# Designed miniproteins, single chains, continued (2): the designs that were tried, part 108

Each design is a single chain, and the fold is of that chain. pLDDT is the mean over its residues in the fold that is shown.

## One batch from the design tools (miniprotein)

Design m7747
Fold by ESMFold2-Fast:
Structure m7747 (fold): chain A 102 residues (1-102)
Amino acid sequence: MVEIPDSVMQLLQESLLRAAEAIVAADAAGLSVDEIIARLRELAEKGEILPVVADMAIFLLRRDRALALELARELLASGASPEAVERFLETYRAVAEEVAQS
């Protein structure tokens, strides 16, 4: 686990909460993975989420939609707690490392 400075954690919390809201709402509306990805890209272009957060969420959605939704629901339910943010980042790293080995 990487030590995250408080200022960086606050930015990640705000960005991940907004991304999680968008993902959960889009899934509830029956949108495809590509449509959810398009919404995340739009949010990043408008500066509503960090581009790095959009890229991480898009990567997870493309690899494992169910896992991405589980993480988004946890982020939304917790209000993007530090623990939920850390789980998201650790899960992203694990999946990215697995893909690199495949």
Scores: mean pLDDT 83

Design m7748
Fold by ESMFold2-Fast:
Structure m7748 (fold): chain A 80 residues (1-80)
Amino acid sequence: EVKELIEKLKVDEEIKKLLLKALETKDADLFGEAVKKYLLKLGASEEEAQETAEEAKEKFKEDPEGTIKLFALSALEHEE
């Protein structure tokens, strides 16, 4: 289910791959990298993207699947 949400995202393939790998391995660093790359693509500053990625890593450590799902749903809403 979460994998289907990630695959539906209209983001760069490298970001999708990072999200899928983070979901599979439960690696918070990969999720943080995906969040940072996503925000930079949207025009966020380096500082803002890094800060948000660090917060995303903490949430991911507590609930990997739920955190990725919320991120994917949020990204899909912003695409429409």
Scores: mean pLDDT 80

Design m7749
Fold by ESMFold2-Fast:
Structure m7749 (fold): chain A 80 residues (1-80)
Amino acid sequence: MERLRTAGGNAVRGVGELAGQDGAIAFVKGMGTGDPEEARKAIEDAGALEGAREYSRRNGMTFDEGVRGAAELFRGAEAS
């Protein structure tokens, strides 16, 4: 649980740092669907996917792991 929460937070921060505000907004909007594939697609459509992947890799995780973690945290919050 703690690792998943950390991965989600790191994914959002990483997107913001490398892709800027528009990339971070696209990622959060994608997460609103509760689907990690839609979150990833939103980042890709914003042109930020490769930068976010590189940031995640440098921080010891894949961007896909971060996206999945963020989506699971969003679903957990909705279920609560």
Scores: mean pLDDT 57

Design m7750
Fold by ESMFold2-Fast:
Structure m7750 (fold): chain A 113 residues (1-113)
Amino acid sequence: KKAIEELKEEAIKRIRELHNKAIEELEKAKTNEEKARILASFLHEVLIILLDFMDEMGVSEDFKEEIRKKLVELGKLVEEMLENLDDLEKTKELLSEIVTKFIAILEEIAEEA
C-alpha cells in the first residue's frame, strides 16, 4: 500500500509539473499552432505517465478497457479545448479540468491495484 501510494504521488507530481510548464508556454505562445503543439506535447507525456502507471500496477485487462473508455470521453474535452485556442482563459480552464480527470484516473488505478 505505501509503495503504491508513493508511485501514485510521484506520477501526480509529474503531471502537475507538466501542467505548470504547459500553462507557462501557452501564455508565451503567439499562434494557435504553437498552442496546439504545446497541448499535444503535454497530452502525449501525461498519457505515457498514465500507461506506465497502469503497467506498474499490474491491473486486469478488463480494468484497462474501462480506463481506455474514460480516456475516449476525455478526448471530447481535448477537442473542445482545441476549438477554443483563441480564448486563452477558456483553454487554461479546460486544461485544468483535463488534468483533474487524469489525476482521478490515476487514483482509480491505484485503488484497483
Scores: mean pLDDT 86

Design m7751
Fold by ESMFold2-Fast:
Structure m7751 (fold): chain A 61 residues (1-61)
Amino acid sequence: MLEEAFEKAVEIAELALRDLGYTREQARSTAELALKAMGVDEKTAREIAEQAVDEAVRRLS
């Protein structure tokens, strides 16, 4: 459940950073919004989005 949400958030963050040229904060906001759309609560969505953006940056380096 949470692991699958994290993986999807990382994919979204990677697309936002690489393909759309978004900043870290814009990528985080996009991932957080997507997680909320999937039914994740606001606090958990924010925490997962922050971790997902950090992971996406590591994978893109």
Scores: mean pLDDT 81

Design m7752
Fold by ESMFold2-Fast:
Structure m7752 (fold): chain A 83 residues (1-83)
Amino acid sequence: SELLKQAEEYVNKASEYVRQGDGKKAAEYAKRGVELGMEAVRTEEDKEDILRAIGITLRAIGELFDAALIDPEAGRKAAEEAG
């Protein structure tokens, strides 16, 4: 699944930016991870891929939360745009 691969890449990048203390970039990448993960939840047909999509989306939300702890304004904006 292309969506699952892209979602994983964005979540991994968000995690890297959280580790670097870059809340703004972390929020941007986490937001995209949520968007792609949610699209994968909607479009995947296989039970295993649906569960993976949910897991990736939850990880992206976690990275967005961590980004918001570093940069609350960036986190707020990203959460509003993702929802």
Scores: mean pLDDT 89

Design m7753
Fold by ESMFold2-Fast:
Structure m7753 (fold): chain A 73 residues (1-73)
Amino acid sequence: ARLSHEERVARFEELLASMPADVSREDLLNAMKLAAWLLGEGKSREEVVEELLRRFPKFSREQAEAIVDLVEE
């Protein structure tokens, strides 16, 4: 709501650059889709973060939280 499309794209690119080299753009997009789905199903932010860490063990907790932030904005 507060972030522009351009700001969201910039944050996505910055987050992708912070990921391990073996994490693809597609992996990050799939993680964002999963986060959006779980939030839509009524899961709490914390539950979504934990599920992202379970499904994408290469992500740090900080990266999983940043993904949820991008999806919520």
Scores: mean pLDDT 78

Design m7754
Fold by ESMFold2-Fast:
Structure m7754 (fold): chain A 74 residues (1-74)
Amino acid sequence: APPRVEARLVLDAEGKPVLEYRADEPLTSPAARAFRDRLGAVADELVKKLESGEITPEQALEELAREIDRLAAE
């Protein structure tokens, strides 16, 4: 079976979103690795927008959830 990848979103002590990944087995498929890498890039972009004050933490969490759903469908 393909490895199951879980994404967990937490807030650090400063209220910034941090994305943590967990896999039951090593990521061996290119699709699983691409999914993780794309999520990481989206999280980095959202952190930059938070630092600039362009979005709120709540808006960042909503956008991240939407992107997780979108990427999981690929």
Scores: mean pLDDT 65

Design m7755
Fold by ESMFold2-Fast:
Structure m7755 (fold): chain A 83 residues (1-83)
Amino acid sequence: LEEEHKSGLEAVRESSYKIGYEIGLELSGDEEIAKESGEKAAEEVVKTLKERVFVKKEPLPSNEELIELAREVAEKKAKELLE
């Protein structure tokens, strides 16, 4: 519980970036595309978390749900950059 309270948004951003970077790199083999995919994943996951917590006043999404969202966003971004 106490560990989960340390910089939640910052931790989510970092985790989402790492996941997005790895997915982007696997799909493209290009470090630049991997970085952009990571940044987009971090941006969209943090935005979604803020919207659910502050706008909709819903409980925090599960870590698994946030990881899945990061992967989906990164995959879409990497595919767009490869075109």
Scores: mean pLDDT 77

Design m7756
Fold by ESMFold2-Fast:
Structure m7756 (fold): chain A 81 residues (1-81)
Amino acid sequence: SPLLQEAEQLLDEIKKIVDYLKENGESLSKEELRKLILRLVGLMISLIGIDHETRTAEAQQILDEAKQLMNEFNDIVDKIE
């Protein structure tokens, strides 16, 4: 499904953002951190839309993995400032 392929790409981008924050979080400016937050939120909204549109187990699994990554992102943000 083209939407499932899009969901996998969105999940990959979320993973890259979380990995970047893990490696660089303590050196990021407030403006850089804000840009990462806004990008992550946008990717999550797109995934929620795909899950709602497709209503498949595969889309739900991708969204659940993305939610876990978002929780990890929030935990890291809370620890750095």
Scores: mean pLDDT 87

Design m7757
Fold by ESMFold2-Fast:
Structure m7757 (fold): chain A 98 residues (1-98)
Amino acid sequence: SDKFKQLLAQTIAAVKAGDKKKARSLMQQLINEAKSLDELFNATTALIDLAEKHKSKIAAELALEMSMNILKKTETDTKMIQRAIGLALRAIGLLEDL
């Protein structure tokens, strides 16, 4: 959705500005506005990409928190659970390197 895309762009801007409180608040809004798990997966992947390219610890922390929120929502879908775990492990690896 357009609102979700706007919130994601604002979250990325807050991360780049180093504003952890604003970035976490915007992440919570992303979780609430998401109409599908695919939107949350796309947001998590964007945060991982930002962490990898810009060495952003904030982006890696938010990607981990988002992955954990996705895990809570997947319940019974083993493929979605595996995908969320994979993203969480990537975020942890980035945090260890940062």
Scores: mean pLDDT 85

Design m7758
Fold by ESMFold2-Fast:
Structure m7758 (fold): chain A 69 residues (1-69)
Amino acid sequence: MEEQKELDAESLREYARRLGWPDEKIEELVKAAKEDFDKAGELWYKMEQERRERLRKDPAAFIAERLAR
């Protein structure tokens, strides 16, 4: 559990940066993860739902921009 706490924080930052999350949201997610993993998970779930809804509204443009090759 202790090792996972450190890995979770770094993994969240790296993963969110790779997805193009803004620094403010990344910091908020990391703080939530250190304070309350359940809250961090809920925050992540909401952000993923918002991303999916965005993708659903304009999947072609979103995919084309990200894959763009």
Scores: mean pLDDT 64

Design m7759
Fold by ESMFold2-Fast:
Structure m7759 (fold): chain A 68 residues (1-68)
Amino acid sequence: GAQIPISELPLSDDPEVTARAVAIGLLAMSGDLEAAIKYAEDLAKQSDPVDAEAFRKIAEILREALEK
């Protein structure tokens, strides 16, 4: 599967935001990259600018894996 450095992303200290980032990673590891990308993009649209940037970065990493 794709390497996703979720623990290194600049996320807020909100455990809810961290849980969502972990959920994206687990979904990607299950092989459903398209759903993981969509979920990350949807979360980015609903988040603060800092968290939105982190979710966009996750989507970028997943999209790179999909394009390979």
Scores: mean pLDDT 70

Design m7760
Fold by ESMFold2-Fast:
Formats: C-alpha cells, structure tokens, sequence
Structure m7760 (fold): chain A 95 residues (1-95)
C-alpha cells in the first residue's frame, strides 16, 4: 500500500543514517555523530507519527535529546549510548 511504501522509505532513510552514525563513531567525529543523530530523531518521529504512535514519537525525541546532551558533556560515555541506541534501533527497523 502507499502507507507501507512510505513506512519502508522512512525505515531505509533511518538505516542509512545509522550507517553514517557508525562511521562517525569509528572516526571519532562527535559533531558528525550529533548531526546525524538529530536527523535520525526527525526521521523516526515522522515514522512513528505515520503509524499513529505519538507516544513513541515523544519517547524517541526525549531519548535522543538526552543522548545528545550526554554526548556534548561526556563524549566517551555519549558515544557508548549512541552505539547501544543505534544497535537496538537497527534490530527493530530490520524486524
């Protein structure tokens, strides 16, 4: 269906952003990780809203904003949280 195609497109965009985040982690590019994590947040919020999951949209926004705050204050700890977040998320997106 048209909705299923839109959901798949947003999932594919999220997976591409996860790939960019992983590359940023390997390079120690904190600013690049933060930028792509913000883009991932926006993509996931759109995905959750498209599925009428407004609670999930709010939860993902809060989770990512908390990770971004930690990444700025403690980059080593923040990168560990980003890695765990994208690992869990990739499993959910691939089902």
Amino acid sequence: SSKDKQIQKLKDEALELIKKIREGIEKGDIDGVAENLRKLRDTLVELYKLQNDYGGAGMISTTVDNILTILKQDPEKGLELVRDFVDDLEDLLKR
Scores: mean pLDDT 89

Design m7761
Fold by ESMFold2-Fast:
Structure m7761 (fold): chain A 89 residues (1-89)
Amino acid sequence: AEEAARAAEREIRERIPQVEEIRAFAEGDEVRFYVKIRAKSEEEAREAIEQVKRILEEHGFRVTSVEEAIVKTEDGYLTYVAIRARYVP
């Protein structure tokens, strides 16, 4: 799970320019991802979250929970996302 989590983090950073930060914490086959997204609109933030979920699934993660906190700032929308997933390759 840890190796797959690091691979997913790398691909997410490379392919989703809206992601400012991503961190993964693995405990056995349970993994938590914390993602910070900066977008010009709520729609763009939502699209970025869906891309993150797709990449996680491609790396063998089943998303079990998603929690979002959206904050409007002077330079756009800042979204904090907490994703719980299980590694099932």
Scores: mean pLDDT 84

Design m7762
Fold by ESMFold2-Fast:
Structure m7762 (fold): chain A 61 residues (1-61)
Amino acid sequence: SINGKTVDEIVDDYKQAVKDYEQGKISQEELNQAKAEAIHLISTNPEASGSQLSEYLRIVN
């Protein structure tokens, strides 16, 4: 767990931020912040599985 969240919860939080942005609920800056946080937390976590790393690569792209 990172900051009390699992890697899957961090990825799901970012996916929700993308949906919120597409629906006009958050700004581009808020989306960029959510992406940066998710990338940082996942890339520094040795608990990340192969499937979670695949999802991380989708966030990076």
Scores: mean pLDDT 71

Design m7763
Fold by ESMFold2-Fast:
Structure m7763 (fold): chain A 96 residues (1-96)
Amino acid sequence: DELEIAKKMLLEGRLSAEDLGKLKSEELRKALLELDIEIGIFQIKEAVGMATEEQKEEFEKIKKELEERVKAAKSIEELIEIAEEATKKLRELLSK
């Protein structure tokens, strides 16, 4: 089930090439990749000491909301929307 594979990757915080290859939805693969890139950029920013405490708190809120919404998601379309919204919030956070 594509939905369960995508949920597992999102909840574990890691994309695998093998599991991405099992997804038939191109839109879902793109949404997951874009989200993973923005999460990775913020984690690097935090690791090098360039993130403020306020930015770290906002990032944790975004992650918590993402996790809860992913757990509740019932369709591939809903997961795409969740991932795209989280990506938008992360891009706004990174632009500050």
Scores: mean pLDDT 85

Design m7764
Fold by ESMFold2-Fast:
Structure m7764 (fold): chain A 78 residues (1-78)
Amino acid sequence: SDAEIQAALDEFLDRVLEAGADIALESAEKGWSEEELKKKVLEAIDKLLAEFLAKTSDERLKQAIEELAAFIKEQIEK
């Protein structure tokens, strides 16, 4: 259902934001370059994407999560 897709997208985004915040704090403490920070965040997104895709057989939900992940990755790579 659309409600289930929205709930999954909200959960995915929340998990990405949490991972990004943790990585940003570690980056600040360790003095990582912008390139290393971006790499770590992109790796975290790919891991979360794989986790979420493994949890569902709904093709619409898979497509929605993949599209959201691709959008977030594009924003980070800029």
Scores: mean pLDDT 87

Design m7765
Fold by ESMFold2-Fast:
Structure m7765 (fold): chain A 94 residues (1-94)
Amino acid sequence: ASPAVQKAGSKLKEEADKIPAIKAELKGNTLTLTFKDTPLGEELGNKIIELAKSNPFVSIKVEGNTLTITFIPNDEDSVKILDKLLDIVKEISA
């Protein structure tokens, strides 16, 4: 992933790390979010799935309480999606 994607992903991971119900890990162009079985974690998962339905450049895989998001290595699309995910995480954590 590009430096811009890595920077946006690092910001998202930092904000997600502030939420005890979520564990975030960014590797290259893949973001893995692990949710605890709580109302907050389920709500975040649903919002992220809706975001993916609106963006064909993102591949989403759901396995139990783990959400794996793979971005197309395109700076504009990947940064935009990561910024939207950051906004969702901040809104839920407030």
Scores: mean pLDDT 69

Design m7766
Fold by ESMFold2-Fast:
Structure m7766 (fold): chain A 74 residues (1-74)
Amino acid sequence: SSETLEKALEVIRERAEASEDEFTRVLLEYIYRESQSFPSIEALLSALESLASTLTGEQREVLEEVIKEIRKIA
């Protein structure tokens, strides 16, 4: 639903604001902007999981935690 998608976007935004690492914050801000164009929560989750598979280290771990939080509200 639109409400669920909006809540998922807020999870991404909040994590970006809470990120102390500049690179992680910029990455999450980029994801937040791109995610505004997704038509559904399923499309968003699929895209985030695909992106996470291309990342390594802390960035991957942070994105996987974001995906986990979004799954709790989906």
Scores: mean pLDDT 84

Design m7767
Fold by ESMFold2-Fast:
Structure m7767 (fold): chain A 72 residues (1-72)
Amino acid sequence: HMLKEGKVVEEELKEENKDQSIAVAETDDYAIVAVFYGKNKKPVVARVSKEDAEKALKAMDEGKTVKIEPVE
């Protein structure tokens, strides 16, 4: 299955004490971001720009959550 292209969007912190986590794997041209939503939702994995991957990491450091939206 082909990885979906996506963009990272910041969201307000979840009510359940930020059970969200992310994993980032970078290549030379892009990054892969996996977003884990705790126990009750499947992870979302997408190919994103390196800039968006840095945005996701920064948002998590700031106590925000993130989502991946399709680029279409």
Scores: mean pLDDT 69

Design m7768
Fold by ESMFold2-Fast:
Structure m7768 (fold): chain A 65 residues (1-65)
Amino acid sequence: SSPGGILMSLLIRGAQALLEGREEEKERVIEELHETFGMEREEIERLVEKIAKLLEDAEEISEKA
């Protein structure tokens, strides 16, 4: 798998965990991203929140279509 593919997959998993209130899974994903890519936890949290918002917006658009 490409490094970018792994990064995006983990970010999406974290975003889904955030949206579903799965705090323990969200924390595991953030820790894995921090350990694997060396990103700051705060930066990872911001990206996860942005992706979660995009997923919500995409779902809302799909429901209106």
Scores: mean pLDDT 81

Design m7769
Fold by ESMFold2-Fast:
Structure m7769 (fold): chain A 81 residues (1-81)
Amino acid sequence: MKKERESVSLYTASEINLIGAEFNIELGKKTGSEEFLKQGINDAESAAESGRRGGELSGDEAETKAMEERAKKLKEEAEKL
């Protein structure tokens, strides 16, 4: 029960970082700013780390992999620009 609450908090942190990554990548695309693209990549990597820690506490490998895949796609989109 306590570990489930901690994993939910970590997954919430991962989702917030994914939203931040999407926002920074969109700004980078619109402005041509490499700094915003780099920030988006950093936010995506932070999201993957938070999701992984959440998975370690919950044992939910499917949710962890889904968050890691979303982070990887965002990073790949930024790197293509």
Scores: mean pLDDT 78

Design m7770
Fold by ESMFold2-Fast:
Structure m7770 (fold): chain A 91 residues (1-91)
Amino acid sequence: SLTTAAGLLLIAGDFEGARELAKEVKDPEDLALLAFHAARAGAEELAIELIEEVEDDPSALEQLRRTARVAEELGLERVAEAARRAVERIE
């Protein structure tokens, strides 16, 4: 799975490799899952990019809620704000 491979690259700190694989991912739910992994890895800019790509898609809602929570716990204020805004747009 491209989503799994991108997630592993994020854990390894290869944010460039993860970004390249994310370009091949078209499913909004998978992109939202990658935003969650990016937030957990501290890849703030990539997490925001992925959130904005799915910010009006109802299938992303669960992962966006998870991303907002994780970003808040990690002190990634801009990621948490972007994810909460996306959740509000979908609801």
Scores: mean pLDDT 82

Design m7771
Fold by ESMFold2-Fast:
Structure m7771 (fold): chain A 71 residues (1-71)
Amino acid sequence: MSEEEKAAVLTTAGGIHLAAGDWYAEQGKLDEARRAYETAIELFEQALKLDPNDEVARKLLERARKRYEEI
């Protein structure tokens, strides 16, 4: 598996955790939302270390950070 392929897997995993965080936040489960967003942030940061030019990962990281700060 190449570094770009590993980055894509990490970005996909981060997106799943970001979506889970959004769902928990909507349900008022703020502790679960916070943990999901923290995991998403870590995964997107790892993806960007492997593929720094991935605009999708960068935008998703910005979104996850904003969601985390809003709860």
Scores: mean pLDDT 89

Design m7772
Fold by ESMFold2-Fast:
Structure m7772 (fold): chain A 62 residues (1-62)
Amino acid sequence: TPEEQLDELIAKGRAQIEALREEAKTADPEKKEKLEGQIAGLERIVAALEANREAAIERLAQ
């Protein structure tokens, strides 16, 4: 269902954020900045999906 697809996308996004955070702990400064940018981007996407859950479900149902 669109609800299940959204929940899977959010779960995958959260898992990717955690993986990037772990990678950032041992990265050099240049690589760390790039990883932090990716983390911030994913956090915004996940937050937007959670905040607008009904609209996101409708979009997936299309």
Scores: mean pLDDT 80

Design m7773
Fold by ESMFold2-Fast:
Structure m7773 (fold): chain A 91 residues (1-91)
Amino acid sequence: SLFEEASQEIVEGLQRLEELLERAKREFPDNEELIEEIERLLEETRREVERLLREAVASEDEAEREELLRRAVEVVREAIRRAEKLIEEAR
């Protein structure tokens, strides 16, 4: 289902963000600004995804549910790309 597919992508994406944070801590342990930025990005992404998923579950409109689920996946994908860019820029 779209919900199952979105849930899997979100879980895997958030795990990828956590891996990117650990990578930043290992490769740039003294770059406090980079680490803090990725930590804030992970926290904000988790909050936004949780909000969108709660709204999707509460919605009685199928089209609105699908849009909210797609937005949650896009939020995670954008966060991953931003974290990867921050790490690459630090090199």
Scores: mean pLDDT 87

Design m7774
Fold by ESMFold2-Fast:
Structure m7774 (fold): chain A 77 residues (1-77)
Amino acid sequence: PSVEEIKELIEQLKNETDEEKIEELTRKAIAGIKANPSEEVLKAAEEAYKEALANHAPVPLLVGLKEIVETAREALE
């Protein structure tokens, strides 16, 4: 997947309230990041996580976004 496709998955995830869909989008984003590591995606993921924290997002979304951030950091090592 392209950087743009992965960033779109993260944007969709930010607006998702259904726990099953959060899990699906999180898995797709992680798979995309592992296939195409990018600092741009890491920055987008970090921004999404910080925004979710500031907006008091549900725990499943915070957990998913944190996993995406951690995966993106590890993929760039």
Scores: mean pLDDT 83

Design m7775
Fold by ESMFold2-Fast:
Structure m7775 (fold): chain A 62 residues (1-62)
Amino acid sequence: MKAVIIATKEVFEEAAKRGTETARKEGFSEVEVLEADDVATGRELARQARADGYDGVGGMSG
């Protein structure tokens, strides 16, 4: 199973650390972290990830 975590620049490091740990604990073998310039860009990336067959999609913003 693959997951993606989408975060704005301000919280990217926190999202990468905490989100990756949580996703791996939930059984995701592949975890990707993407930076979004803003919340609207993050929503579009989340929509694309779901269309691409990611099993989990999470987001974090500052």
Scores: mean pLDDT 79

Design m7776
Fold by ESMFold2-Fast:
Structure m7776 (fold): chain A 105 residues (1-105)
Amino acid sequence: MSEEEKKMLEILDALLAHPNASVFKEMPDTKALKLDDVIDYPISLAMIRERVEKGEIKTLDELERLIFGMVGNVLTANPPDSPVAKAALELEKLFEEKLAELRAS
């Protein structure tokens, strides 16, 4: 396992441990979340983590693109003041903070 893979798994484990991550731990219900018209492929934090473990996601930049894509799809399909949109923004903030910390190391 590479150092970058270890860093990605550390970030993902931190996100999965967050209370607001419950919506993103499993494959999202695209119908309930109004994502059917927005996303090409429904993804969750658990699916992203599995893809990192399989070596399909190899860089922090690729991980960042996928996390921002997931958050962006939720924000596009939901009002900014909705509980789902607020949860997505809190996870994005935590991700950015963890990513900056690990890149600064």
Scores: mean pLDDT 69

Design m7777
Fold by ESMFold2-Fast:
Formats: structure tokens, sequence, C-alpha cells
Structure m7777 (fold): chain A 84 residues (1-84)
């Protein structure tokens, strides 16, 4: 299901697969930084640890969104939940 578009500073909890095939909880933080997606991709490539923060740009280009989605798919990213 599609939710409202994210706002800068908004955080969501998600899960990603680590190097051993276990699902670990991570935090997704939306930001105005246009380089945020590259940082998130770098963290995903290095197998994030439980509690790691993945910065995501609130208005990414289609290319940036595609690259991030590809890395999340490789890590079997799960459904995200809003952090209170």
Amino acid sequence: PVVAPPAAGQEFRGTVKDKDGKWVPVTIRFTDDPNADDEAIQKLKNYPKEGDVLPVHVDPTPEQARRLQEEMRKREFGEAELVP
C-alpha cells in the first residue's frame, strides 16, 4: 500500500537481510540531502547492523530511487513502519 509522501526528518523502521541471511531492524531517515541515497546504498552494500540509520532523500530522481531500490531488493528489505 502507498502511504503519504515522506517529509524531511521523518523516520521509519524497516528490516533488511544481513550477510548471514537474518533480518535485522534498521531506521530509514528521510532528509533534504541530495547525497543521502548514495550513503544509504553504501551502508546496504556493507550489510547494515541492527539499529543502523539509512538516510533517504525526500525527492530523489528516478535514477537515485532505482539504485536505492535495487540495493534494498538485494538485501530483501522488508515493510517499513513509522518510528514514533
Scores: mean pLDDT 68

Design m7778
Fold by ESMFold2-Fast:
Structure m7778 (fold): chain A 71 residues (1-71)
Amino acid sequence: MEMERLRKQLAERADQLEKIGLTLLGKGYSIGAIYIMAGQELRRVLGSSRERLLRALETAEFLEEKYNKLK
């Protein structure tokens, strides 16, 4: 159950990063492409160990925080 919850959170964070990337690109910020790539990379690690999933979640949260300060 805990592992399933982590995968769900990572999938949601990946979706959020891709949405952030599209929003930034729509506003003319090329850095949006990096956010889209980060979201795609998070999806690739969904089959990984618990430790990898936790580190990926922390990275996604860090990127979301950076976006909130960019606005």
Scores: mean pLDDT 76

Design m7779
Fold by ESMFold2-Fast:
Structure m7779 (fold): chain A 81 residues (1-81)
Amino acid sequence: MLSDVEMKLLEILLKHGKLSEKELIDLAEKEYGISRKTARKAIRRLVEKGLVEREESEETLLSITEKGKEALYESLEKKKL
């Protein structure tokens, strides 16, 4: 269900907590080599699925939801023989 890019973005949010969209895109490019265009499209899908939420503050912040944590852990733990 989750793409590799979507999983990596959720991992960044889980590790760092709340990030702006620009910070998340920059980290995805630096840590995983994910293009800014690809990261931006994946963020939109994650928000649409309810796996990432947008938070009101002095700037727009993104954070992982409980559904996002569950989806990430399920995708990582399905690794068997």
Scores: mean pLDDT 79

Design m7780
Fold by ESMFold2-Fast:
Structure m7780 (fold): chain A 107 residues (1-107)
Amino acid sequence: MAAIEAQLAAAKELGATIERRLLEDGVLATSIWGDNPEAVSLALNALVEAARAAGLALEATGSNFNQPKALASVAVRGSEAARRAAEEAMAEAAKKANNALGIGLPV
């Protein structure tokens, strides 16, 4: 998650709040919200790209850019092992995508 965490840190500095939570059935959910829709979009895109590149099952994605805050969420379903794999796979996929395809992307 190094590349994702760098983008999430940048989004947080732009006013986005990020929370990760493990649901009871092993679904890893990430919720992102803030007053800056660009920051929320940046964080959402990073997570969706990483999940897609890793071939993970996206349980849900959502976005709401209504005033006064923007909200986005990503959920990935799995067991405890799948959660650990999702966390590691997202980090690996984000690094690979950024290094191989995202040359010159801001962090």
Scores: mean pLDDT 55

Design m7781
Fold by ESMFold2-Fast:
Structure m7781 (fold): chain A 70 residues (1-70)
Amino acid sequence: SAEELKEEVIRLAEEAKPYIEKLSPEEQEKLLKEMIDMIREKGKELGLSEEQIEELVAEVRRIVAEARER
């Protein structure tokens, strides 16, 4: 389900925070873009709406942005 995928994606992003923090800004941007592309592809494969896919993308961006600003 979308909720289960969202929770798993959030959990993986939280677990990845210490690794992301050690990356350069350029590497962080590249990794974030790759994660977003993968979420979009898997979301379409699962038959999720564009709105649901965009919400998952926004959650990942939010977690990464919070790690950068702290």
Scores: mean pLDDT 76

